# Ledger of designs, part 30: designed miniproteins, single chains, continued (5)

Each design is a single chain, and the fold is of that chain. pLDDT is the mean over its residues in the fold that is shown.

## One batch from the design tools (miniprotein)

Design m17079
Fold by ESMFold2-Fast:
Structure m17079 (fold): chain A 88 residues (1-88)
Amino acid sequence: DPNDAEKYFNEGKEAYSKGDYLKAAEYFQKAIELDPNLAEAYKFLGDVYEKTGQYPLAVEAYRKALELNPDDPEIQERLKRAEEKYKQ
């Protein structure tokens, strides 16, 4: 249901803005389950994993976002940043 995916995506963004990263991850994962083509949900899930120091998961989430939207320079920048943090 497209309305449900967007609802969970927006709830995830609100949780992220409040610093509730566990809740944000759960909402973004729910949005992805309902709409696996929602590249922005993968991007924000990567942002959550970066905030919680889970760099391997952040890299994976950003790579999935790029698979869905390969020409997005913001996702490319986030992926590069996460890969650099993962190395050291």
Scores: mean pLDDT 85

Design m17080
Fold by ESMFold2-Fast:
Structure m17080 (fold): chain A 57 residues (1-57)
Amino acid sequence: AELGRQALEALDAGDFDTAVRLLNEAFKRHTGQPLSPEAVAALTPEQIREGAEALVA
């Protein structure tokens, strides 16, 4: 959950690489499953934001 918040901060700062990395780590910690490589490659800034927000608790 903490990592999701940090991913949102990275995205807001324009650091997409860090945001994606943190989002994927938070997703794994929260759900136990990583995002697929194709899903990661297809992510838009909006989708990264939505995913990180969903993982913030």
Scores: mean pLDDT 72

Design m17081
Fold by ESMFold2-Fast:
Structure m17081 (fold): chain A 97 residues (1-97)
Amino acid sequence: ALYRVTLTVEVPESVSGEELAEAVVEELRLIAPSVEVLEAEAKKELVDGKYVATVTLLVRTDLTPEALRRAAEGAVLLAGSRLNAELEILRLEVEEL
């Protein structure tokens, strides 16, 4: 199936949206090899003194939306370790296309 995964993550100033997207995609491929990432986009904004990154992934996988959501959450946690940065997931949405 095709899914759009939208991640809204609070990041430190030192982490760009592109760095976050790359780290998340890399970790997602490691923990869920069946997830084929077709497209990744990132946007970073300063909102009320906080840096908020929005990462949008287009993925093809045989995983259920629930399993894909858990894999994406895990990928963000591992991306934080990879980037040596404290990341907070503000919102995570999985939409079947």
Scores: mean pLDDT 88

Design m17082
Fold by ESMFold2-Fast:
Structure m17082 (fold): chain A 56 residues (1-56)
Amino acid sequence: SVAEIGRELHRLRQELEAQGASEEEIEARVIAFAKERLGLEADDLEELQRLLVGRL
């Protein structure tokens, strides 16, 4: 589900942050993961980033 994929994206971001990855690297990795899992267009990817960076 979209919610499950959202949790996976959040988990990936947390893991990369724990590894000391740069914000740019984290963003690129999260976008790549979302493209692979959802086949999303750029507009949809921006919305996902907003959800992940925004308030949960």
Scores: mean pLDDT 69

Design m17083
Fold by ESMFold2-Fast:
Structure m17083 (fold): chain A 59 residues (1-59)
Amino acid sequence: GSDAQAVANAKKAAEYFAEKGEKELAIRMLRSTAAVFEHEGRTDAAAALRKYAEELEKK
């Protein structure tokens, strides 16, 4: 649904910034978007973005 598309778009944006060497910006954007999704009641979408931010931080 729309949540899957929103998650995919957020991940693509984060990958774009990480590729440019802006890893910290990418992680902050993912966490900020996750907080917005959480506030909107989109809990699974928020969890997916937080998990992806953790994976980026790990490397």
Scores: mean pLDDT 84

Design m17084
Fold by ESMFold2-Fast:
Structure m17084 (fold): chain A 88 residues (1-88)
Amino acid sequence: GQAEIERLKRELRALLRETIALGREGLRTAEDRETILRLIGLLLRAIGLEIDLELLEKSNLSDAEKKKRLERLLEEARRLLAEVRELL
């Protein structure tokens, strides 16, 4: 129930913080246009997921629907982190 939702939110926030931190580090060290543009795109997608999480928390959705959406956001965040790591 609620405890599972809170666990998923904490995991998502941790993944997004790591993704943003690594993406910002990549931008400081990247020297080629393609890598810079890809990192900017990935950072914007990570910010989009933070917005989606914030909107989900403000929503009046059922716990079951919130869990389903959080699991989708977590999967997307894991993919973003993998893509950022591949560029570093």
Scores: mean pLDDT 89

Design m17085
Fold by ESMFold2-Fast:
Structure m17085 (fold): chain A 86 residues (1-86)
Amino acid sequence: ALAEELRRAAEAVRAGDLEALRAELDALNALASTEKDLELVSEVSLAVMALTVTIRALERGKEVDLEAEAELLRKMAERVEELERE
């Protein structure tokens, strides 16, 4: 679930889709509020911060390296997937 949401967030970042990014931020915040695994909570918190910064930059018309931001989220999804297997 969490790794899947992070992958969806990465795709939304690649697309520069503000509406999708806001929806993914809300989904990750909801997952973080119910997660009991401290390592998973840490990864979600980092993703929430990264998405919040990207959303604010896009809303202000700032130039954002969307591919680099998406790749960071994809790497987080990979780590979360490994943690969810344990």
Scores: mean pLDDT 80

Design m17086
Fold by ESMFold2-Fast:
Structure m17086 (fold): chain A 57 residues (1-57)
Amino acid sequence: NKLEEKAEKARALASPEQRAVAREIADKLNEIGDNIDKAIAHYRETGVFDPSLMELP
């Protein structure tokens, strides 16, 4: 779609420094997501929520 095409083009025009910052944020968010998934899996198996499994970056 034309709106999505414009968004992708705008991302491509971002400076290398801006892209590096965006990637760093995305990497940290992915780490948080993985840790949450581990805590949920533990809760499903044991019925106990263990927050120590959520090692936030």
Scores: mean pLDDT 70

Design m17087
Fold by ESMFold2-Fast:
Structure m17087 (fold): chain A 80 residues (1-80)
Amino acid sequence: SELEKLKKELEKLKEKFKKIEKNLTEEEKKELEGALKLFEEKLKEYEKDPSVENLLKAQVALIVLQSELFVAERRIKRRK
C-alpha cells in the first residue's frame, strides 16, 4: 500500500537523520526537524483520511524532507 511505502521511507529518513545529526549545525538541525515533523503530520493525515489530496500532501512533504537531507549531507561534505 502507499501508506506502507511512505512509512518505510519515514523510517529510512529518520535513520539517515540520526547518522548525520552529530555533524549538523543548529540551523541545519532545525530545518531537518521541521521537515521531518511536517512529513510525519501529513502522513498521519493521510492515514486518517486516505484521499488523493492527502496522499499528494504527504508526497510533497517527503520530497521536501529528502531535499533538505540531501542539502545537509552536501554541506557536511563541504566542511570536511
Scores: mean pLDDT 86

Design m17088
Fold by ESMFold2-Fast:
Parts: structure tokens; sequence; C-alpha cells
Structure m17088 (fold): chain A 70 residues (1-70)
């Protein structure tokens, strides 16, 4: 689980850098890979689908704010 969380964080960082470079297609792909790894890690950690959905909304809000501000 922990390794998947770390990898998801790396993919988010790479996605932000791709977006800054204007490669929004690559950024979207990297964010989607990060989302899938986070969902798998959360399921392995024993979180419910409802808790995973709540976490997904928080990540989407954080990404929207980061793209808006940066």
Amino acid sequence: AREKFLRAGELVGQGVEAAKAGDFEKARELFEQARRLLEEALREAGYSDEQIEAGRRLVEEALQKALEEG
C-alpha cells in the first residue's frame, strides 16, 4: 500500500510538470494513473468505496486549485 501511495504522488508531480509544459494530454494520463493507484492502495488499506469516493473529490479539488493558482 505505502509504495502505491508514493508512486501516485510521483505521478501527480509529473502530471503537474507536464501541464506546466503545456502537455495537457500527458498530464491527464499521469493524473489518471495516479488516481487508479490511489484507489488500489486505499482498497488494500481497507477503505470503503464511499471513503475512496470522498478522497477522490478532495484530490480533484486540490488539482483544480493547483491548476487555477499555478
Scores: mean pLDDT 75

Design m17089
Fold by ESMFold2-Fast:
Structure m17089 (fold): chain A 99 residues (1-99)
Amino acid sequence: MAWTYLGLGLIYLSDGNYEEAIEYFKKSLEIDPHNGLSWHNLGKAYLKLGNYEKAVEAFERSIRLNSQNSDSWRNLGQAYDKLGNTSLSQHYYQLADSV
């Protein structure tokens, strides 16, 4: 069930329908809140919409569940850069390169 909602979210994300993608990733997470891939893709959708603070929260959750996802570290760095926090941005880009 959670994977079905994740799959639908990924389809909407790839089509550029970021708001619909977010709703399906949230439904996936209601069923399985420890699905790191759903958190990662939720963060990507928020990043695409310019909701950088929510993107940070989602990527941090993804990393807590799977610290080996270098894309989550890199995207977290990008979100902090967009928020104007260059120190955290550089820190997370460096962590992404070390995974």
Scores: mean pLDDT 85

Design m17090
Fold by ESMFold2-Fast:
Structure m17090 (fold): chain A 92 residues (1-92)
Amino acid sequence: AKEYLEQAKKYNEEAVKYGKEAVEAIKKGDAEKAKKYAEKAEEYGIKAAEYYGKALLAQGVDKAVADAIKEAAIAHVKALRDKLIAEADKAA
């Protein structure tokens, strides 16, 4: 379980880093760079959710509950990516 939580934390830190880079690129009107970083934030956010799901299962959380939490996290990450891309297009 600990190894899955550590991996989830590392991927979440990368997702946050790229999300911040996307916002900074939007502020500068760099739509191409903003979209690239938004896609990276989604990639690492999904990886974080996958490993967090594995950690929950390893801790004895019911599979349906663990899967629901993982799916909700992935949906949130995708919605954030879509919002960042839309803001990038408006800023360009």
Scores: mean pLDDT 86

Design m17091
Fold by ESMFold2-Fast:
Structure m17091 (fold): chain A 108 residues (1-108)
Amino acid sequence: MAEEDEAVAARLEAAVDTLPAEAKAWGRAAAAEAAAAGLPPDVAAFVGYLTAQATAVVGERVRLVVTDSLEEGDAVLEARAPTEAVVVVDLGDPEALRAGLRAFAAAV
């Protein structure tokens, strides 16, 4: 449901608030780009959270590439820059994806 997706997004956004200012700003920018590209709010917030966490750990701005294709994901991994990470998201099973995101948000 949209309300559940918004609750998951809000929890992931709150987790980003605990990170360093640069990682937080960069993660939020990544979430905004994902949302502008048409990704659901919970998926966009997840992209932002992973981007912020990776940036905080690496100490450099990390670019996250999101794809729903395993073949496309493998091709991007072969060509990626050192500060790029790839996440394959199966948008073909939105219910399983949303269930996984709810469990992930609850653990964060």
Scores: mean pLDDT 68

Design m17092
Fold by ESMFold2-Fast:
Structure m17092 (fold): chain A 70 residues (1-70)
Amino acid sequence: SSARQQAKEYLQQAIKAIDAGDTEKAAEYLKQAMEALGASESADYWKQLALEDPELAKRMAKVILAALEA
């Protein structure tokens, strides 16, 4: 579960970065979270989402974080 723990930490950092208005940093954290989950093929999608719609990226990150905590 170290990969799950790393993904949770990156998702939490991404949410904090969005709240701070740092969408570039949020995009990088979301990419790292997806790579930690073995979903690196979707990493560029999540990076683009954070840059184009950070509030949607934040909502989706919270959904994934909740699923990882269940």
Scores: mean pLDDT 85

Design m17094
Fold by ESMFold2-Fast:
Structure m17094 (fold): chain A 90 residues (1-90)
Amino acid sequence: GSLEDIEAAKKELEKQLGTKSAEEIKEAIERLNMLPLIGLLLGDPSLSVEEAAKILKEYAKAGKIPLPSYVLAVLAEALGIDTSAFDEAL
């Protein structure tokens, strides 16, 4: 896929992540043991999982999540979001 296809698929994942509650995002982060990585990527490795989930929820509402596409896709899959369109765009 083109860069535009990847960006469109990523925006769809971000939009769908925005429909999830902060509690669901928190549970996904805990299940994946991704808190240290997400904290680092958000600029604060000392963030609690609750703080990280709230920050990601607000970024998702804004339509842009500052996570690498791979990290976003893994988190989306753990939340039950269909990532097939994103996988095909790569």
Scores: mean pLDDT 79

Design m17095
Fold by ESMFold2-Fast:
Structure m17095 (fold): chain A 61 residues (1-61)
Amino acid sequence: SDELAEEIQAVFREAAARPATPENIERTAARLRELYERMGLSPEAIARAVATAVALLRHEA
């Protein structure tokens, strides 16, 4: 759980440091979805969390 949370934070931080291209955002969203699934989040929670992360990456770009 803690290890997965650290991976999620690392993925998000790494993505925020890269150009917010559609390709990079899609790659990040796919990775976050996999990690959230491993954490045991519901499909609805995963969709919400990924959508929020994508919006933040686009607005921060």
Scores: mean pLDDT 79

Design m17096
Fold by ESMFold2-Fast:
Structure m17096 (fold): chain A 65 residues (1-65)
Amino acid sequence: VTREVALDIIAVGYAIELGGSVRIERRDGEFVVTVRGLSPAQAQELVARIEEEARRLGVAPVRLV
């Protein structure tokens, strides 16, 4: 399992926990995160958790769209 796959699994888990869904794509050296079924506050919380995990795993920065 790569660090990128690990981040994707963690992000999907957090999104499900918050009652929504997430898709992560790698574009131009960053991870682009698309969220559905979440309020703006919940999406911000999800992105913050993903950014912390990405920092811990040493992978590219995260961008919410």
Scores: mean pLDDT 74

Design m17097
Fold by ESMFold2-Fast:
Structure m17097 (fold): chain A 96 residues (1-96)
Amino acid sequence: SEHVEKGEEYEKLGEEYEKKGDYKKAGDAYEKAGEHYIKAAKEASEEEKPELLEKAAEAYEKAGEYYEKAGDKEKALEAYIKAGVLRLEIAVLRVT
């Protein structure tokens, strides 16, 4: 999947910005990774969806952490909310 590949590329970019201390760009990169994993999940089989939604949730959780470190409380909150919604969706998929 092109979206899985792009998600992985943005995760690596986020790690590079983290190492440089560019927390805003790290947050932006992890947010983009999450967006691509959501797109991958929409195109995936029902069996593959939970794993891709988990990758998206983890990416948004990291985006929130780095936006907090950058002092961008609004973007941090938005990222954490997106992660929480995805965690709820995963839970529903696993019990139905």
Scores: mean pLDDT 89

Design m17098
Fold by ESMFold2-Fast:
Structure m17098 (fold): chain A 81 residues (1-81)
Amino acid sequence: VEVAPLDPFVEKVRELVPESYTVFSLKDIPGLEGVKAVMAVNDKEVIVFLTEEDRDKAEQVKEIVTKLVPSSMKVKVEVIP
């Protein structure tokens, strides 16, 4: 079990979403090497948070995540400054 150091981006996303959301870091997104992404999930929607540096990858991330979640869930991508 690898304990990763505290990710400031995960903590920032945790503060931005209600407690009902589960927040976790997305590691190793296929085809998106080097993109830093954090996902917030509840029973109705998935919100993927990106840094401003990865703004141009937002549509690609949305497409990948949409394929990984049930069609009943809404997928949204937000860019944090």
Scores: mean pLDDT 74

Design m17099
Fold by ESMFold2-Fast:
Structure m17099 (fold): chain A 87 residues (1-87)
Amino acid sequence: MIPLEDAVVKFDEEKIDEKTATPLLTAIGVVGSVARRLTVDLSKVKEIDKEVLQALLRYEELFRANGRELEFVGLTPEVKKQLDELK
């Protein structure tokens, strides 16, 4: 079995709440179990619920701890501000 090197998950919604995030968080968990690097494309996303942002940051740390990479790309100014406010 050849490991999957790279995978991409894309959010097509401008607002992500817990309900709309569930399929994507599930995809991150499933694909992340077989991919060395997972890219999450947030280029269309302008608002993410705090609980979803915390879940994404936990996945990033979990990937790093297991020698894998979770990368967020296309961060909008709004999402960058939310991430800064979470710290």
Scores: mean pLDDT 76

Design m17100
Fold by ESMFold2-Fast:
Order: C-alpha cells, then sequence, then structure tokens
Structure m17100 (fold): chain A 55 residues (1-55)
C-alpha cells in the first residue's frame, strides 16, 4: 500500500540520517553524500504523500 511504502521510506531516511551523523566527524565527504541522499528521499516522500492525499 502507499502507507506501507511511506513507512518504509521514512525508516530508510532515519537510517541514512543516522549514518550521516556517524560519518560526519571522520568522513565529511561520506556524510555529505548521505545528506544528498536524504534530499532525494525527501522529494520521493513528498510525492508519495501527495499521492496519498489524492486517493
Amino acid sequence: SLEERIAELEARMQRVADEALRLAPTDPVGAQRKVDELFRLGQELARLLEELRAS
């Protein structure tokens, strides 16, 4: 369902955010890649939420 896809995406975003925080002190380039991934995942989440609103 859309709700299940949204929940899975939110869980993935939380994992990526945790990874970014872990990497920041020793691997700032790796941390920035995770931040960029979060931006892309956030755009996908916004799209799915709009689809849920339209249904």
Scores: mean pLDDT 87

Design m17101
Fold by ESMFold2-Fast:
Structure m17101 (fold): chain A 66 residues (1-66)
Amino acid sequence: SPYELALALAKTLDSEDEKIREGAKNKLLELAKKYPEAVKKALEEVLPTIKTEKGKELAKEILEKL
């Protein structure tokens, strides 16, 4: 489902690898073009579990663009 894919991508924002984080961000933004509510819900659920500062920043940035 779009929601399950969005959850997996949102969790990937917590990666220490910058290229992996950017890939997840780009895929979430593309998914949000068709399923913005699924992406928003997934990011809101995952954001409090993100450990890296960069992951938190990206999750908030994506939410602000939705």
Scores: mean pLDDT 88

Design m17102
Fold by ESMFold2-Fast:
Structure m17102 (fold): chain A 55 residues (1-55)
Amino acid sequence: MEKLIEILLGMAKSLLSEGYSEKDVLSIIRDSLRDLGFSEEEIKEILEKIKKELA
């Protein structure tokens, strides 16, 4: 879990630096996690952790 959050945070920061909004970044991450087979509950938890780290 920790390693996954680190990777996703790196991706999020990269996208934000390219001019994507936080909303768009979170949507991209959500879709990626869904494609990887994560449950909606797991996706929600991961996104909440990412939002906290970006604040």
Scores: mean pLDDT 81

Design m17103
Fold by ESMFold2-Fast:
Structure m17103 (fold): chain A 69 residues (1-69)
Amino acid sequence: AIEKLKPEEQEEVRELKELLDKLVNVKSEEELKEVEKELEELLEKRGASEEEKKAMELLIETLRNHLKE
């Protein structure tokens, strides 16, 4: 349930930045899986929608394909 809009967006952006830094430095599929788990935890904490979850999964799949080699 949505009650109030707080600067929670700042914390979310900060957490996303940390995850993006990890993604930029990821060198293996195993490291990518760690970031994926952190993203899933973040989405669970936020109560994200199914559409938002799918968007994140698409991003992770794109990165996984790039790292596959």
Scores: mean pLDDT 68

Design m17104
Fold by ESMFold2-Fast:
Structure m17104 (fold): chain A 55 residues (1-55)
Amino acid sequence: KVKEIIEEAEKLAKSEEDQEKLGKKVQELINSNPNLTDDEIAEVTAAVVQALNDR
């Protein structure tokens, strides 16, 4: 479910301080969920960016 994936991505953004490692982990999350639409992938990416900005 996209909400669970977003929550997992936000958790990664909060725990992983290295932006390159964060990017790789988020990409692995997306790749592990091939049923995600382009719109849903954009939501996951936006959630990560928002979590980083809320630091």
Scores: mean pLDDT 77

Design m17105
Fold by ESMFold2-Fast:
Structure m17105 (fold): chain A 74 residues (1-74)
Amino acid sequence: MGEEYFEKGKEYYKKKDYEKAAEYLKKAIEALDPSSPLYVEANELLGEVYRKLGKLEEAMEYYALATQGRLKQK
């Protein structure tokens, strides 16, 4: 489930449909284990999506979650 949502999020990001990309990436994050590499990548991509939407505060929040997940994997 989480991996499928992540793939859909990436697909919409490539199509520049940032609203749908954000929707599916949020679903991926909800379904994925926080220790998973995909959880880190989903938060990083969602940060990029919010940056593209001009929502810098939200972008920074998701980048922080990705950083925390990456540190936990080490």
Scores: mean pLDDT 81

Design m17106
Fold by ESMFold2-Fast:
Structure m17106 (fold): chain A 74 residues (1-74)
Amino acid sequence: APLAEPEYRPGTITDEQLDRVTETLILNKKEGLVDDETALSALKLLMRQGVDRERAIRIAERLGLSPELIEKLR
């Protein structure tokens, strides 16, 4: 069945998974395990999974990304 496969696709990520990814990303950024470039890439992947740009921008602000980097979340 073409719609029953367990795979990451746009609009399939759950709120629980998104919260978990967000918490992990914020924690890793705070601990110095993730830099601005890696955080930006992760947010772009979340947007490809159907996360709203507005929500991604809020996460980027919490990560301390510059306005210049936040604009790259187009």
Scores: mean pLDDT 71

Design m17108
Fold by ESMFold2-Fast:
Structure m17108 (fold): chain A 87 residues (1-87)
Amino acid sequence: LEKELEELLKRASELMEKANDARREGKLEEAIELLKEAKKLAEEAKRLAEELAAKSSGEEKKRFEEIAEQLDKAIELSDKLIAELKK
């Protein structure tokens, strides 16, 4: 699960970089598609972080809870950005 979480976070980050590049080049539709895919990976990563937090204790539990909270904020920001790009 930890390795799977790390892989999901890495893939989501790569998609966000590609989305930013597409946005800078005016490829808005491509940027939206990349943001939607990154959001899906972030949602999967959040679910895994929550599972890991439930199975952990002490400092490890806090770490996974913090990751889940950061992912929740990232998902909200992705939704807002997608809506803005569709204007």
Scores: mean pLDDT 84

Design m17109
Fold by ESMFold2-Fast:
Structure m17109 (fold): chain A 58 residues (1-58)
Amino acid sequence: SAESSAAAKEVGERIGALIKAGRYEEAARLGREWRDNGPTAGARTAGGMGEREALELL
């Protein structure tokens, strides 16, 4: 759905931003989590994907 697509897009953008910032370890961790659960898992997690996701990325 649109919500699922938006969640996947946001996760992808955050991973890309981490890579560009040279935070490869964090990018790898997120990428692995995203791969293991798939893009649709982002929709389930995105129920609270605001502030706490931002904190997890940091």
Scores: mean pLDDT 62

Design m17110
Fold by ESMFold2-Fast:
Structure m17110 (fold): chain A 70 residues (1-70)
Amino acid sequence: SMERKEELAKRIEELVKEVKELLVKNPSAPLLTKVRVIALGGEAMVYHALSLEELEEILKEVEEIKKELS
């Protein structure tokens, strides 16, 4: 459903903003975690072009990054 895709894309965008904020506050975070956060910033504009399954996979990845930085 398009409504579900929009909901997931919005949640991903919100979490990406949160993890970027956490990254700034976590100078000791592993380099690979920092690279993953930087990569997510480049993809924000294409979230609506992704499938529902792809959006759910990205959401899971962003949640895992947030947990690593918290």
Scores: mean pLDDT 76

Design m17111
Fold by ESMFold2-Fast:
Structure m17111 (fold): chain A 96 residues (1-96)
Amino acid sequence: MSEDLWLEVDLGVELIRLAVAMNILKKALKSGDVEKVKEATKWLEEEIARLEQMIADAEKRPLSPELRRTVEGARQALDEAKKLIEEAKKFIEKSK
């Protein structure tokens, strides 16, 4: 219970950070500023790497049903974040 609660909190905090990074990148894309898009893309890639590591560490042990649901939600958020990175890379390439 105690260890699962801390993992849920840590995953929840990183999910918030991921969501903020995604929103910053979406705003940068809407602004058309290539330098802002590059900066926001780097931030989102860092948050993706952190969340992937946290999921990998969580999965090294048996998961509670609550923690399993949190991990599933985190994997879905990672998939959406990776799609946004691909969109940002295409935007940067077209802006040459």
Scores: mean pLDDT 83

Design m17112
Fold by ESMFold2-Fast:
Structure m17112 (fold): chain A 57 residues (1-57)
Amino acid sequence: GAHREELLRAIGEVLRAIGDLLDAEWNGSSEEEIQRARERLREAVKRLEELGKLPPD
């Protein structure tokens, strides 16, 4: 159902955000870029948590 597709998409966004953060820290990116990546990850996790409060489809 639509809920499952949204959940999978949200999981994908979290995984991408983790990858971006690791790349930024691993490559010695600027502190600003690392902070932006951390903020994006927090937002992705929050969205996933909100979706997880809904009953499974």
Scores: mean pLDDT 78

Design m17113
Fold by ESMFold2-Fast:
Structure m17113 (fold): chain A 87 residues (1-87)
Amino acid sequence: SPKIETILSPEELEKRIAELPGKLRELAEKYNLSPEQVKALAAAERDHLIALVESNLEAGHISEEEAKRLIELAEKTYEELVAEVDA
C-alpha cells in the first residue's frame, strides 16, 4: 500500500477516487471475491483514500475546501459501490 504521507495534488487524489470502482471490480473478478469481501475491501480503500486526503491537508499540499470535497467524493463513491453490491 502507498504510504499515507505521499504528496498528491487534488487532481491526483480525485483520479485515485474515480479509479476505485474499476479497481474493485477487477480484483473481485480476478480473485472471485464474495459480496462481503468486496464491501470490506471498499471500506478499507475508502478509509485509506480519506487518510491520504487528510495527510495532504495536514502537510499543506491541498486546501481545506478541496479536502472536504475529496472526502465527500470518496464517501459517495463507497456508498454507490455498496449499493451496487447489495443490488
Scores: mean pLDDT 82

Design m17114
Fold by ESMFold2-Fast:
Structure m17114 (fold): chain A 93 residues (1-93)
Amino acid sequence: SRELLERAEELLEEAEEALKEGRYEEALELAEEALRLAEELLRRGDREGARRVAERVLRLGMEVLKVAEDKEVILRAIGLILRAIGLLLDAEL
């Protein structure tokens, strides 16, 4: 659980830097991987870890939507946002 959370946080740090540099596809790929780890955290009973990661993924996806002009990037960000919301709901229930 701890190792998964630390890896997810590391991926999100990298994703946030990629976003700042305009590398939107890379930011989304890193955030998608972090969300997969958050899904595993939830399966292992780490609701707090899963919620924290999903919240950061949601924020990142929303930031991409503010600046993205490419249709594929926009759709990918929307998909990521919806998955993050779903995980947040599962972590609260």
Scores: mean pLDDT 88

Design m17115
Fold by ESMFold2-Fast:
Structure m17115 (fold): chain A 73 residues (1-73)
Amino acid sequence: TFIDKEVAEMQAAGKSKEEIEAYVAYLKGQGIYGAGVYSEAAEQYEKAANKFPNTEWGKKAKEDAAEAKQKAS
């Protein structure tokens, strides 16, 4: 429900499919990180960064992946 609302708002704002998909992938990483599963959060952020490297959210995912890896160790 929350993600569906965020996607609808981004569509209404004229965001591209790639930008929306990057944001959803980033939010999934954030959810895992918030649950304390830092190693899995790092993997999800890395997937988002690798798939969407030129998006703002893909770049943010790359930064947050490094943070999550430090937390996992």
Scores: mean pLDDT 83

